# Designed miniproteins, single chains, continued (3): the designs that were tried, part 53

Each design is a single chain, and the fold is of that chain. pLDDT is the mean over its residues in the fold that is shown.

## One batch from the design tools (miniprotein)

Design m9829
Fold by ESMFold2-Fast:
Structure m9829 (fold): chain A 94 residues (1-94)
Amino acid sequence: MLSKEQQEALRSLPVSDDVKLLIAQLALTAEQAGVPQEEVEKKVNEIIEALRNKDYERALKIAEEMVKKAIELDPSLARTARSLLEQLKRLLEK
């Protein structure tokens, strides 16, 4: 689950609430798959920074790396993780 600081940082971003929710759900899915919490926090912070800079390609690349690692650790989450990534990609590639 996102830290309070990460939740506040996401809330302040000039992106849709749908994007914010998808990032939170991707982080939760990565934690459920067994990705270390410190690594998830680092990746989420990198996504937040990329979004703040309007670097949507970098944000998607970091999210994709996190999804790939989650699937490698727990393949049963592959459908959920890929669905969340696809939704995020559609919102950011407009």
Scores: mean pLDDT 82

Design m9830
Fold by ESMFold2-Fast:
Structure m9830 (fold): chain A 98 residues (1-98)
Amino acid sequence: MAAREELAERTGEMVREVLREVEGEDEATAEEAGRQARDAVLNGSATLQLQALLGAEAAYYLMLAEKYKEIDPEKAEEYKKKAEELLEKMRKLREELA
């Protein structure tokens, strides 16, 4: 199985979906961000791949938070908190590389 290629494609898809559905970004901006995330997983160092995966997971939780906002507000807050924790991990990892 092409696990890296599958992770890269899914990472790009999640970033694009969150930017379009949650942030309301235009198609070109969302596509470019998704492509960059995909390329980071495919061609990046282990650290860049980890950053891309953490970003994709955070984006996925933000999308779930928005989806559940009116259906189950407690669950939506839980997903939002998980996304914030993942974004904080990405920020710390970036600072360690600087």
Scores: mean pLDDT 72

Design m9831
Fold by ESMFold2-Fast:
Structure m9831 (fold): chain A 62 residues (1-62)
Amino acid sequence: ASRELAIEVLTGLSELPEEHLEAFGESLVENHGASEEEARRIVELLREGRVEEAAELVLSLM
């Protein structure tokens, strides 16, 4: 149910400056229980515009 919402939110985030992507990755580790490796992979996917793959990883943290 949340996959479409995750894709929409992450698409918007991927259009923001680099500093916002770094802050998002840090927030995933500190506030959402992501490993450093998972957060780094999500941020890299967003930088590459691979939003659907990033959304799948974010949903795995919920």
Scores: mean pLDDT 77

Design m9832
Fold by ESMFold2-Fast:
Structure m9832 (fold): chain A 87 residues (1-87)
Amino acid sequence: MKVVGLMGASRDSEGLSGGAINLSRSGNAPSVTVGDRDKKRVEQSVQFIRERTKQEGVDVSVGGTTKPSETPKKLEEMVKETEERLK
């Protein structure tokens, strides 16, 4: 069983829930992370996704509520540091 992480904004909650259901039915173990600048919107979207995916047992969490654009850059920096240490 493959673990698959889905990430998106609060406005993508319908797509995230649909994607998680499809992945679960395909034999994967989906997890959903919802990020937004508005805490209330994140809480509403997490609740919506949990209710929609309840039968599939999808893990739904909150993340990336502030400065989500730093995450891709940090991963690229970690890769560069690893490459420099291997030389």
Scores: mean pLDDT 66

Design m9833
Fold by ESMFold2-Fast:
Structure m9833 (fold): chain A 87 residues (1-87)
Amino acid sequence: MEKRKEMLEEIRKVLEDPRLTPEQAIQRAAGLLLSYAVEHDLTDEEIDELIEEFRKLAEQRGYPKELVDKAIEDFRKLYEAIKKKRE
């Protein structure tokens, strides 16, 4: 629980970093999310919950819906690919 909160706080900081472009911030945040999901072998339900929190954090900070949706789609594809290679 605490490790999940810490990761989400790091995502928030990345999304609020004025030195990053919106695309760079979203990609770095999605990378943090992917690392966490892979390390914990999350279920589809847990992934959906985590993606929902990521979406809310990004949208609350003015990130375009299209950019957020693309990052989520890319995340899902990468996570599934990694999961299949481990099986």
Scores: mean pLDDT 81

Design m9834
Fold by ESMFold2-Fast:
Structure m9834 (fold): chain A 63 residues (1-63)
Amino acid sequence: MKELLEKIVKESKDLEVQTVARALLEHPEMTAEEVARALGFSDERIKELVEKLNTLIEKLKKE
């Protein structure tokens, strides 16, 4: 999991996704939704960012 988040931080072109992934690395006890909310994203944007992050994690797991 950590390695996947680190890869997303390094390779993602989406700064918001990078920010959420970095926050998850610093706070592994929190969910992606919780860190995105703490960062001040709207509920609608949180859903989009969490879905995008989960899709990237699943794609990287298969590689």
Scores: mean pLDDT 79

Design m9835
Fold by ESMFold2-Fast:
Structure m9835 (fold): chain A 58 residues (1-58)
Amino acid sequence: SAHARAAADALAAGDIGAAARHVAELKRENPELYEEAERLGGPGGAGAIQGAARLGAA
């Protein structure tokens, strides 16, 4: 997903706000992938950001 990759890039750059926005778009466009991000990073916004970054980096 483009949003998962963008979240990974933003997190690597230290831009947590940009990463959070990309994760919010991921949830809107692909809720199944957002659920997988929560599984990988843990529940809640911070966990979803970390999980989405892992998905985008793979």
Scores: mean pLDDT 77

Design m9836
Fold by ESMFold2-Fast:
Structure m9836 (fold): chain A 91 residues (1-91)
Amino acid sequence: SEEEERLKKQREEALKAVEDWFKAMDIDGDGTVTKEELREWLRKTRSTALTDEQLDAIVDAYLKMYDIDGDGTITLEELKKAVEKFIEENT
């Protein structure tokens, strides 16, 4: 359906944005992103006007959205796997 196509396209756009973001944050190239790396990247890249409290709220929201293992770290492989599974289950 058009709604499924729209959602799929939004997921693909979000995945691309997150992939670009993940690669920018994963300076060590170890395939994982920690809460501290996310916080520092957001401080430098997204705004100089954010307070520490606003940064914490954004970081916590991102971790809840993408921390599939619940271990406090995010891997690109886990994120891609979740997106692929979502597409399969909704197609």
Scores: mean pLDDT 63

Design m9837
Fold by ESMFold2-Fast:
Structure m9837 (fold): chain A 81 residues (1-81)
Amino acid sequence: SREALLARLRELAERAVAAATPETADEFQKYVVEMALLAAELGVPEEEIAAWVRELGRAHRAQDRARFAALLEEFVARAEA
């Protein structure tokens, strides 16, 4: 259901924040890929998902935790709309 997909997306966002370290980079990438697939299933346009993934990767590399967390919240809110 849409509700279950949104709940999973929120769970993955929380896990992505926790896994945003160099030691857990592979696990972080796995969560981001799963979030992108869920957002596509929820009807978010592919170009919006691609732009979000690019910005999230930039924030992660910069270790900008505040921007990183904000991007995850924005993505969940966009998928909920």
Scores: mean pLDDT 80

Design m9838
Fold by ESMFold2-Fast:
Structure m9838 (fold): chain A 68 residues (1-68)
Amino acid sequence: VQVPQNEVERLVARHEARETLARLMEKTGLSEEEIKALSLEELADLLVRELGLSRRQAENAAYYIRQL
């Protein structure tokens, strides 16, 4: 079965977001609910500090994490 490119990109982004969320939870001790309650800016800042992501990568990850 062939998967459209946009679906592949969504699956990859969701997979990476779940792994990033799990790593962030382990690093911070915050629950998934607490992390999702953060603003997009606060979540991106947390990702930069705890996981060493660039600002752009952190903003993208924050966006997808909030969509989980």
Scores: mean pLDDT 77

Design m9839
Fold by ESMFold2-Fast:
Structure m9839 (fold): chain A 88 residues (1-88)
Amino acid sequence: MLTEELRREMVERINERLRERGLTDEQIAALRDRAQAALAQYKATGEPVFPNGTYNDVLLAEALREVAEELGLRLSDLEALEIASQLK
């Protein structure tokens, strides 16, 4: 299971990678807001649905995978949504 410290570290590394890929603060906030909506939907329906409708959603998914691999972690869809919901 992910600790709070590991989640924080993942959020920080993902934010850094997204900025390196040229995303603005507004684009990162939009990704966070979509992840928060998806997490709320998952809690209501019990089905984890990750946003994938935009190129920025793809960049987020790639950043999540790369950071998880660096830290030796395997993420569930729920854990990925929780991390994405905390982007800044």
Scores: mean pLDDT 78

Design m9840
Fold by ESMFold2-Fast:
Structure m9840 (fold): chain A 59 residues (1-59)
Amino acid sequence: ELEKRIEEAKKELEKLQKENPDLPVVTSLSDFLDHYRKRAKLPQEEWDKKLEEFKKKKS
């Protein structure tokens, strides 16, 4: 279940990068993905919030 969400989140991140090339998320994306790969046992709700933080770069 969570594995599926990770894959989807990865796609969303790639989409965000494409739509927001100015977003420095690319630099930390790999690190966050690595951390999320291990900690991707988080509930979906928490994951969604984290995803938004990535997008906004923590605002």
Scores: mean pLDDT 58

Design m9841
Fold by ESMFold2-Fast:
Structure m9841 (fold): chain A 54 residues (1-54)
Amino acid sequence: DEVLAKAREYLAKVKEQAPHLSDEQKKTAVTVQLISEGVPAAEAEKAAEKAVAE
């Protein structure tokens, strides 16, 4: 899944740059980034949640 792959890549950057953020805050950051790239909100949230849960 291309959207999930992007979510994982962005989550890795968030973990590196802002490791002090909670999982919920990291999920929000990934979701917002995906939406800004044209991913529908529901799909962005689902992908971010799966990436954070792994």
Scores: mean pLDDT 80

Design m9842
Fold by ESMFold2-Fast:
Structure m9842 (fold): chain A 105 residues (1-105)
Amino acid sequence: SLNEIIEKIKKSPFSSETIQQTIEFLEKNPEHALDVAKVLFEKQNYVGALVAVGFVEPNVLVLATHDKHVVNALAGRPPFGPLDLSDPSVQLALGGVKTVLNKLN
C-alpha cells in the first residue's frame, strides 16, 4: 500500500531494497508517484524523487538528464548516486521536481 511504501522510505530512504520496492509499486500504481516523490525529496533522496516524478511527468526526468551530474547519478544502481546540491546546474535540474511537488499544495 502507499502508506507502507511511505513508512519504508521514512525509515530507510537510501536502502536498495526500499527504493526497488518503491519503483515496483509505482510501476503498478503511477497515480501515487507525486506522494512518493515528495517523501523521497524531504528525505534528500533527490534522484529517487526525480525517478518517481518521471512516472507522471516524464519530461521533468528527460530535462534533468541534460545535466551530467544527474545522468551519472541515474547510471548507478538503486538507490542511485548522490547529487551535489552546491552545483547550480543540479539545482536547475531539480527545479522541475520542485515545481511539480509544489502543485500538490
Scores: mean pLDDT 79

Design m9843
Fold by ESMFold2-Fast:
Structure m9843 (fold): chain A 72 residues (1-72)
Amino acid sequence: GAGNESLARAVRGEGERAIRELGLTGEARDRVMALIDEGVAAVLAAPDVEAASAAAQRYGRRIKAELDRLGA
């Protein structure tokens, strides 16, 4: 539904913005992009907006953890 699509767009937009702001390239960029793609797919596959929100939060945390590791 529209709610899941909006959440998926937020996951992708925030992740891609972080890649640009940190200047990630090569394998590091590819790793973060893979997590963004996985998160977007999980959000879109969710049975309802509540499950989609939970997936967005879970993948948001995973993306942040990977970015923190790469930016350290």
Scores: mean pLDDT 85

Design m9844
Fold by ESMFold2-Fast:
Structure m9844 (fold): chain A 90 residues (1-90)
Amino acid sequence: MKLTVELEGAEVLGEIVANTSKGGVVTITFRAPDSDTVTLTVTLSEDAHVTIYLDGKEVLSEDLAAGTHTYELKVEPGKEHILVVKATKL
């Protein structure tokens, strides 16, 4: 399975990607320099249960179809944040 994560409106400071046959985890450290909002795009090669954590807080837990899914996340401007996206193949 392949999990791909993109952030728009953010300065990405670091990214760690782990994909397996049955799941994926993407960890992104980022900063939004002048905005309280970032756009998160999650792309799945297969149907998966997806959980999203922002600064250790669960913001999403859903079964998603293969393809591209877009979300708007509220963040503190100018602060460093940690985003974790986990996907488990259904």
Scores: mean pLDDT 87

Design m9845
Fold by ESMFold2-Fast:
Structure m9845 (fold): chain A 85 residues (1-85)
Amino acid sequence: MKTLYVERIEDISEEELLRYLKEGIRIVGEFSSESQRVQFEALRLIAEGRHEEALELLVERLREMGYSEEEIEEFRRKFEELVAA
């Protein structure tokens, strides 16, 4: 397993980050916020095919950030469309 060391995870584009995670590269770096950490973990789960776990992780974060249940339901629908593509 190859490891990529970066100063900040946010310095990697989402496209590059997902590509590295799909290739099984371990990424080590600092997160600028809890939201960035959660997003990174969700992308890792998506790359592993664990879409349901990624969705639940993102939903929990949205709930903590004060999004309404209606907004969360809309997010769930959009997420399913994105991972099915």
Scores: mean pLDDT 71

Design m9846
Fold by ESMFold2-Fast:
Structure m9846 (fold): chain A 82 residues (1-82)
Amino acid sequence: MSLDEKMSKVLKEMEKEIEENLEEYVEKAYPLLEKETGKKREEIHDLVAAGLYWFMEKTGLSPKEIMSMSPVERLELVVEKS
């Protein structure tokens, strides 16, 4: 297995962990945000998901592809789309 294939696989696993951790994060943040705004957990989750969706739609890339890029490459792409 090449180094690039190993890195791509690791980033894909990280993306999966981020998706799983997003649920946990929303669950931890839910009581605080519900207390502040009176909104349901689903609305809070949708707000976070909308941010990720907006970035994907701006760049035309999947979350996996975005996660496969270096921070510099992601920043450069965002600047180009601005």
Scores: mean pLDDT 59

Design m9847
Fold by ESMFold2-Fast:
Structure m9847 (fold): chain A 55 residues (1-55)
Amino acid sequence: MSDAALAAIEQMLGRKLSAEERALLRAGRYADAGRRLGVTPQGVRAAVETFEAMF
């Protein structure tokens, strides 16, 4: 996962990500990340897919 995708997720949440949350997202563990962030896996996936479509 790119830093741009992480920044998009931070904007979606309105807060900075913890080191653990960033590690989960970089590992592609969206269900675990969503559970920790208090958002749905669909919300996390939508942010990631937006940036993946740019490559």
Scores: mean pLDDT 68

Design m9848
Fold by ESMFold2-Fast:
Structure m9848 (fold): chain A 60 residues (1-60)
Amino acid sequence: SEVRDFLIENIGLSPEELTAKLMETFGLKEKDIRPLVERLYSGQISVDEFIAEIEKLVAK
């Protein structure tokens, strides 16, 4: 998965940096990504759930 590979390469980014990089890399909107990043960093969702949700946003 391109999203999984992206996260492995970008381990240790801040929530703001991860949001910006996801927008830049995948052409995603901040409004769609930000709630998912906030849920990931607060521990409300797993890394695998986060990847699945981002993959849904990237899928055409």
Scores: mean pLDDT 81

Design m9849
Fold by ESMFold2-Fast:
Structure m9849 (fold): chain A 65 residues (1-65)
Amino acid sequence: SPLEAVPDAEAGTLRGTARGKEGQVATALAADGSVLGTAPVAADGSFELAVPDVERLADIRFEAP
């Protein structure tokens, strides 16, 4: 999989790597389609996304900025 992500509920942060998605924007989505947070994907594929409601996380999408 080109995506690895580990939620950290205590910190309200989702950290991971999205290989092949460098320079794109990671968007965290709830099951109802609500946006929980967004973060840029760095040149090394890493991203760090603040998601205070990580328990609502259903999907992560990667899109061009």
Scores: mean pLDDT 73

Design m9850
Fold by ESMFold2-Fast:
Parts: structure tokens; sequence; C-alpha cells
Structure m9850 (fold): chain A 68 residues (1-68)
């Protein structure tokens, strides 16, 4: 893994941790699906796409946290 890929994966891991803290199974499932897309994008060498998926999942989680 390149340093850039590692950084994206660290951000994805943090997003999953936040989803777990929410305790919402649907949000957690969404986060896991998003991380899978991030991994697939990294495997294809598309770091811009990977970053977009991380951001999409982050926004969803922020909205879920705010809706409490």
Amino acid sequence: LTPEQIEILKEAAEVVRRALELGDPEVFRYALSGVRKVIDAIDQGNLDEARKYVEEVRKRIEEAEKAR
C-alpha cells in the first residue's frame, strides 16, 4: 500500500468506528458497504473515487449523528 492509500483507509476506518458508536445497524451496514467501495476503488488505482466514497459515508454518518 502507498502512503496515500493508507491515509484513505485510516479515514475509512474512523468512519466505521463512528458508525459503530451510533449503534444503528442500518447506518453501520451503509458504512461497511461504503468501505467496500473504497477498497475496490483503491484496488483499481482510483484514489479520487476512493476519497469520494469516504466523504459520502462521512456525510451520511454526520447526518445520522445530527438527527439524534
Scores: mean pLDDT 81

Design m9851
Fold by ESMFold2-Fast:
Structure m9851 (fold): chain A 98 residues (1-98)
Amino acid sequence: MTKEELVEKLKEKAKKLVEAYEKKDLVAMNVAANELLSLLKKLGLPEEVLRQLADPDPEVRKEAAKKVKDFLISQGLSEELAEKVAEALVALADAMRA
C-alpha cells in the first residue's frame, strides 16, 4: 500500500469509530478502535501510547488520547475528526472500567 492509501484507510477507520461512538455501540467501538490502533501502530505510533490508553489512571488515558489526536492530525486528519476519535477512545476505556 502507498502512504496515501494508508491515510485513506486511517480516515475510514476513524469515521467508523466516531459512528459507533455516536450510536453508543460499545462492541462496534471496541472493534473499530482495535482496527484504528493497529493501523496507527503500522504508521509509527509508539506502543507505549497504546499501553497508556489501557492504563488504570484516567489522567494517563486522557494524555494518551491527546497523543493519538496529535498523531492523527500529523497524518492529515482534520482537528474535528481527530478530537472525536480521542473522545471515543476515552469513552470506550471509561465504559470498560465501569
Scores: mean pLDDT 82

Design m9852
Fold by ESMFold2-Fast:
Structure m9852 (fold): chain A 93 residues (1-93)
Amino acid sequence: LQISQDPSLLYRPKPLLQELLEEVGITEETVSWSDLYRALGRYAVKNKLGDPATNTILLEGTLLGEITGLKSIPVDDTTPLVDAILKNSEQVA
């Protein structure tokens, strides 16, 4: 799914995404697209989910894995993360 999002658009996260955001220090009721996208990257780094040997992000058994429904994603393909944000949030404007 190829989506170009306005970084200023505001989203209300659903419970699973809100829990992930709280782990990276985001507690606001509405969050910009750019902050949501960066938060997923910060979550992956904080939890050491990157595997440099396979160039993938390992998701199995993590909250991000629950949100995406995937066991792993390539680090160069952000499509599953974009899809996960859209399915687990509501645009407020």
Scores: mean pLDDT 77

Design m9853
Fold by ESMFold2-Fast:
Structure m9853 (fold): chain A 100 residues (1-100)
Amino acid sequence: SDRELNRLAAEAEAEITMLRMLAWELRRVAEKTEDEAIKEELLALAEELDRKADEGEARVREALERRDIEAAREVLEELRRFREEALKRARELLAQEEAA
């Protein structure tokens, strides 16, 4: 249904926003980090997050244009899995930065 499609798209857009916010936060930490290796890893993760967010936005737009509920669900599930893994990686990098 259009209602379900719009709900899935809105949830995917929320996940995309979370990825962009995390990327912004990681760049801020990178600016303060004196350890070049940790800085490079933080910036690389931030770039990966923005790239995944851009891909997600394009896929959500395509799913909405095609009225493809399954495509919208796939994008949402992939974004959620990526967010969970990205948060884990970010926490590990931030713990290394605090220890350095």
Scores: mean pLDDT 88

Design m9854
Fold by ESMFold2-Fast:
Structure m9854 (fold): chain A 89 residues (1-89)
Amino acid sequence: MQEGLQALQELQQRGDQLVEESRRLGEEAKASEKKAQEAIGQMDRGGIDFGRLGQENADKYPEVEDQFYDIVDRTSEEINRIRDELRAA
């Protein structure tokens, strides 16, 4: 249980960092059209890696599995929102 809670906190921190990085890349992309495609690609790759990390932790700590899926889903939704804003700009 304690180890699962620590893993949840680490995943949440990684998710927060990924969202922040996505926003930073989005701002850089708006300054340069050439970087827009690269930023979108990085967001897509980061989301996949984060999803796999979430699944791995859910398998390792089944007692808090639902919380891992919730963190992954919320992080993915926020990144998708940022990505859609970049594509619309």
Scores: mean pLDDT 82

Design m9855
Fold by ESMFold2-Fast:
Structure m9855 (fold): chain A 80 residues (1-80)
Amino acid sequence: SEEEIERAIERGRLALEGLEEVERRIRELKAEGKSLREALEEIIRESKDPAVREAARILLDIERGIDRAIERSKELKELE
């Protein structure tokens, strides 16, 4: 639906507005010894900015997707 597409575009634009802050926060939290996943989870939990929260949530979903792809790649390598 048009409304569904419009909402998806709005969420994407919101996330883009939060990306610079998320990148800065990731650098700070990783300097403290946190993993990327731990940093993203903390940003989602602590941030009051909807743009930052949306960006961090999308990045966390991507990170989880990459982990699953790496796990699958290891399975394929074991079959070689």
Scores: mean pLDDT 79

Design m9856
Fold by ESMFold2-Fast:
Structure m9856 (fold): chain A 76 residues (1-76)
Amino acid sequence: GKAVIEKKIQELKKLLEEIKNKLKAPEEIIKEAEKIYEETVKAIENEVGSLPILKAYEEGKNKLKELKKKIEEEKK
C-alpha cells in the first residue's frame, strides 16, 4: 500500500525535475509546477483508500504533463 503511494510520488517528483532541469523552464513555470506537485502530494496524503489516492495522483500527473506540453509548444 504505502510503498505504491511513495512510488507514485517519486514519479511526480521525476516529472517536476524534468520541467525544472531538462526543459530549463522559466521561473514562473517552475513555481507553477512546484505548486502543482506540492498540492498533489498533500491531496494524496489526505486521502484514505486506493481509488481516491489514484485519482489525486492522476489529476496531478495530468496537470504536470499539460504544463510540460505548454512549455514545449512555447519553445517552437
Scores: mean pLDDT 76

Design m9857
Fold by ESMFold2-Fast:
Order: structure tokens, then C-alpha cells, then sequence
Structure m9857 (fold): chain A 84 residues (1-84)
């Protein structure tokens, strides 16, 4: 199962490619009630998600990551669970 931070990173990437810096900024702006995430924490999470096949590096945007189709399925499932 994904950790909460892994789910938040995937939610951001489901919207489009982003760098670790952009991901950290968007999480901190959208979830101000959560403890602040650092760029280094996001990079660690991205490496774990990459090993799981849920994210990949965007070859057209150096340093940016993108969610895989498998990750998009997991995000849709999580969104349905949150709505219920």
C-alpha cells in the first residue's frame, strides 16, 4: 500500500509532469495542515515510486517526472474512496 506522502506525490503528477521542487511546493500549498514536505523527501519518494513502476522521468523535461498509467489507475481508485 502507498504511504500518504506517496499518494500526494502521485496526485500531483496525475495532473502533469513536475520537478521535485514543483511537487513539494504544490503539496505544501494544497495541504497546509500537513507537516511541510521538503524537496529531498519528494526525491526519496520519487525513487521509491519509480522502483514500483508508478512514475518515470520525462525525457523531454530534464528533472521532471510523470505518472505512469498504473499510477493513474491507483489515483482514480483513491479519489473514489475519498468521495465515499
Amino acid sequence: MLSELERLVLEILAEGPATPEEIAKRINERYPDLPPVTVEQVREILERLKEKGLVREDPSLPGAYVATEEARKKILEELKKKQE
Scores: mean pLDDT 77

Design m9858
Fold by ESMFold2-Fast:
Structure m9858 (fold): chain A 70 residues (1-70)
Amino acid sequence: SKEELEKGKKALKEGENAAARAAASGNDTGMQQAADLVRQAKKALEEGNGKEAEKLGKQGRDAGLAGFNA
């Protein structure tokens, strides 16, 4: 649905922001993991699968941020 695609786009952007933050902080592992998940989320959006894009985008966000608080 349009709502699912919008949620997917928002989650993708959160994942991209987390990957950029990991890169800026020298967390190469977190950046690579987040970038891979963001790439998968982008593909899901291109295929019209907003639900998968939201899930993958959020996983990318979490991967990119994991190195900062643990």
Scores: mean pLDDT 80

Design m9859
Fold by ESMFold2-Fast:
Structure m9859 (fold): chain A 73 residues (1-73)
Amino acid sequence: MTPEEVLAVIRDPQATPEELQAAIDYLRSITDPEEKEALLEAYKRAHPTVEFSSPDEAVEYALALAEQRLANL
């Protein structure tokens, strides 16, 4: 799974619980700084008005969104 694919799943109103869980698992597994930077850049392209202080903050934000969506299914 890529950062762009993860953000697509989080934004998809038809995303299944399995797809959201896969996105959550991917986000929790990101330890590579380059992958965190890629997620931050993908998020900035989709939402240029959102500001993050670090790539870690972007990962935490995406994780929170995915977890919130899974909880509301």
Scores: mean pLDDT 77

Design m9860
Fold by ESMFold2-Fast:
Structure m9860 (fold): chain A 58 residues (1-58)
Amino acid sequence: ELSKVDPISGEKLTPENSVYIPELGIVLDKRDYELVKEGSDNEEEFIKAIKRLIEEKE
């Protein structure tokens, strides 16, 4: 069990549903990862979108 929550959705992270993003040093819920990835044209846009979502929630 991970005691951390997804910084975008606030959902509890589990080992089975967690994705580590080394470029940002964060862990995301797999569902949030897939949603943002599908909405992004490339990896740079994906990373930018994740950064923006995290900053907005802080």
Scores: mean pLDDT 71

Design m9861
Fold by ESMFold2-Fast:
Structure m9861 (fold): chain A 61 residues (1-61)
Amino acid sequence: SSREEARRELERLSRILAELVKAGYVSRDDAFAAAVRYGVSLGLSRAAAERLVERTLDEEL
């Protein structure tokens, strides 16, 4: 479904952003804000996007 595709795309972006945070190119706060904004643009609710991004960044960082 489009929602499931949006969630997978957001998780993928969040993992990429976590690598950039580890490399020192972006802060965790900036990565979180950018990923959440992207998730909302894909049609996810802000709450769903925030939970997914927070979980993914916590797992990777």
Scores: mean pLDDT 87

Design m9862
Fold by ESMFold2-Fast:
Structure m9862 (fold): chain A 85 residues (1-85)
Amino acid sequence: DFEKLVKEAEKLIDEILKQGKDTELAELVRGRLDQIKRMYKQGIISEEEATKLVQLLIEMLKAIKNDDLETLSKIFREFSKITLI
């Protein structure tokens, strides 16, 4: 469910921003989420592709929130392999 995942990602972004740590990283993830939402709404990417991208952002946000730098590095590597204009 794409909309449910978007809502989860937005909640995690808000939690990170409220804590005042890693705010620049949270803002970058928010920008990526907004891009994915626009591309999906415009029909540029499928719901399956949009869902996978948001899932990766959620994993990244959880790693940021938990100070899990190893997981964050792995997710960054995976995300960089995905063609997203």
Scores: mean pLDDT 77

Design m9863
Fold by ESMFold2-Fast:
Structure m9863 (fold): chain A 73 residues (1-73)
Amino acid sequence: MKAAAVAVEKDEDIEKTVEIMLLHIKDNNIDKVYIYSEDKEKAEEIAKKLREAGIEATVVESLEEAEKKAKED
């Protein structure tokens, strides 16, 4: 399984961020994404949209946790 860690800034557009992430996921054969954002609601909405597209997505409490989980997978 190939996992990626992604940090989403609080002022980024949700729909555009999801579109860019899906392109990166496809190009790199990523199976799972760990998402961090200071805006937890935004992170959850992005995760939901990624899951609807068939990608495993999990919101984590910090960028360090996201990077650690992605490295361990």
Scores: mean pLDDT 80

Design m9864
Fold by ESMFold2-Fast:
Structure m9864 (fold): chain A 70 residues (1-70)
Amino acid sequence: MKELLEEAKRTEKKLLPVVREFWQALAAGTVNPQELTARLDALYEEAKTELERKMIRALKQVMLATAAAS
């Protein structure tokens, strides 16, 4: 229980800059889906836990869908 929450917080801290940069790029009209995919795939390969991989995959899906809808 406690370990899972600590892992989630650690992963969230790592992903927060990516989310922030994405929203800035979206506002500026500079989102590159291929570059975004490559960056998230690199983070996925560096991931040490299944929770981290799951969070990265979910984030990738949401971000790419948002970029396509914009």
Scores: mean pLDDT 77

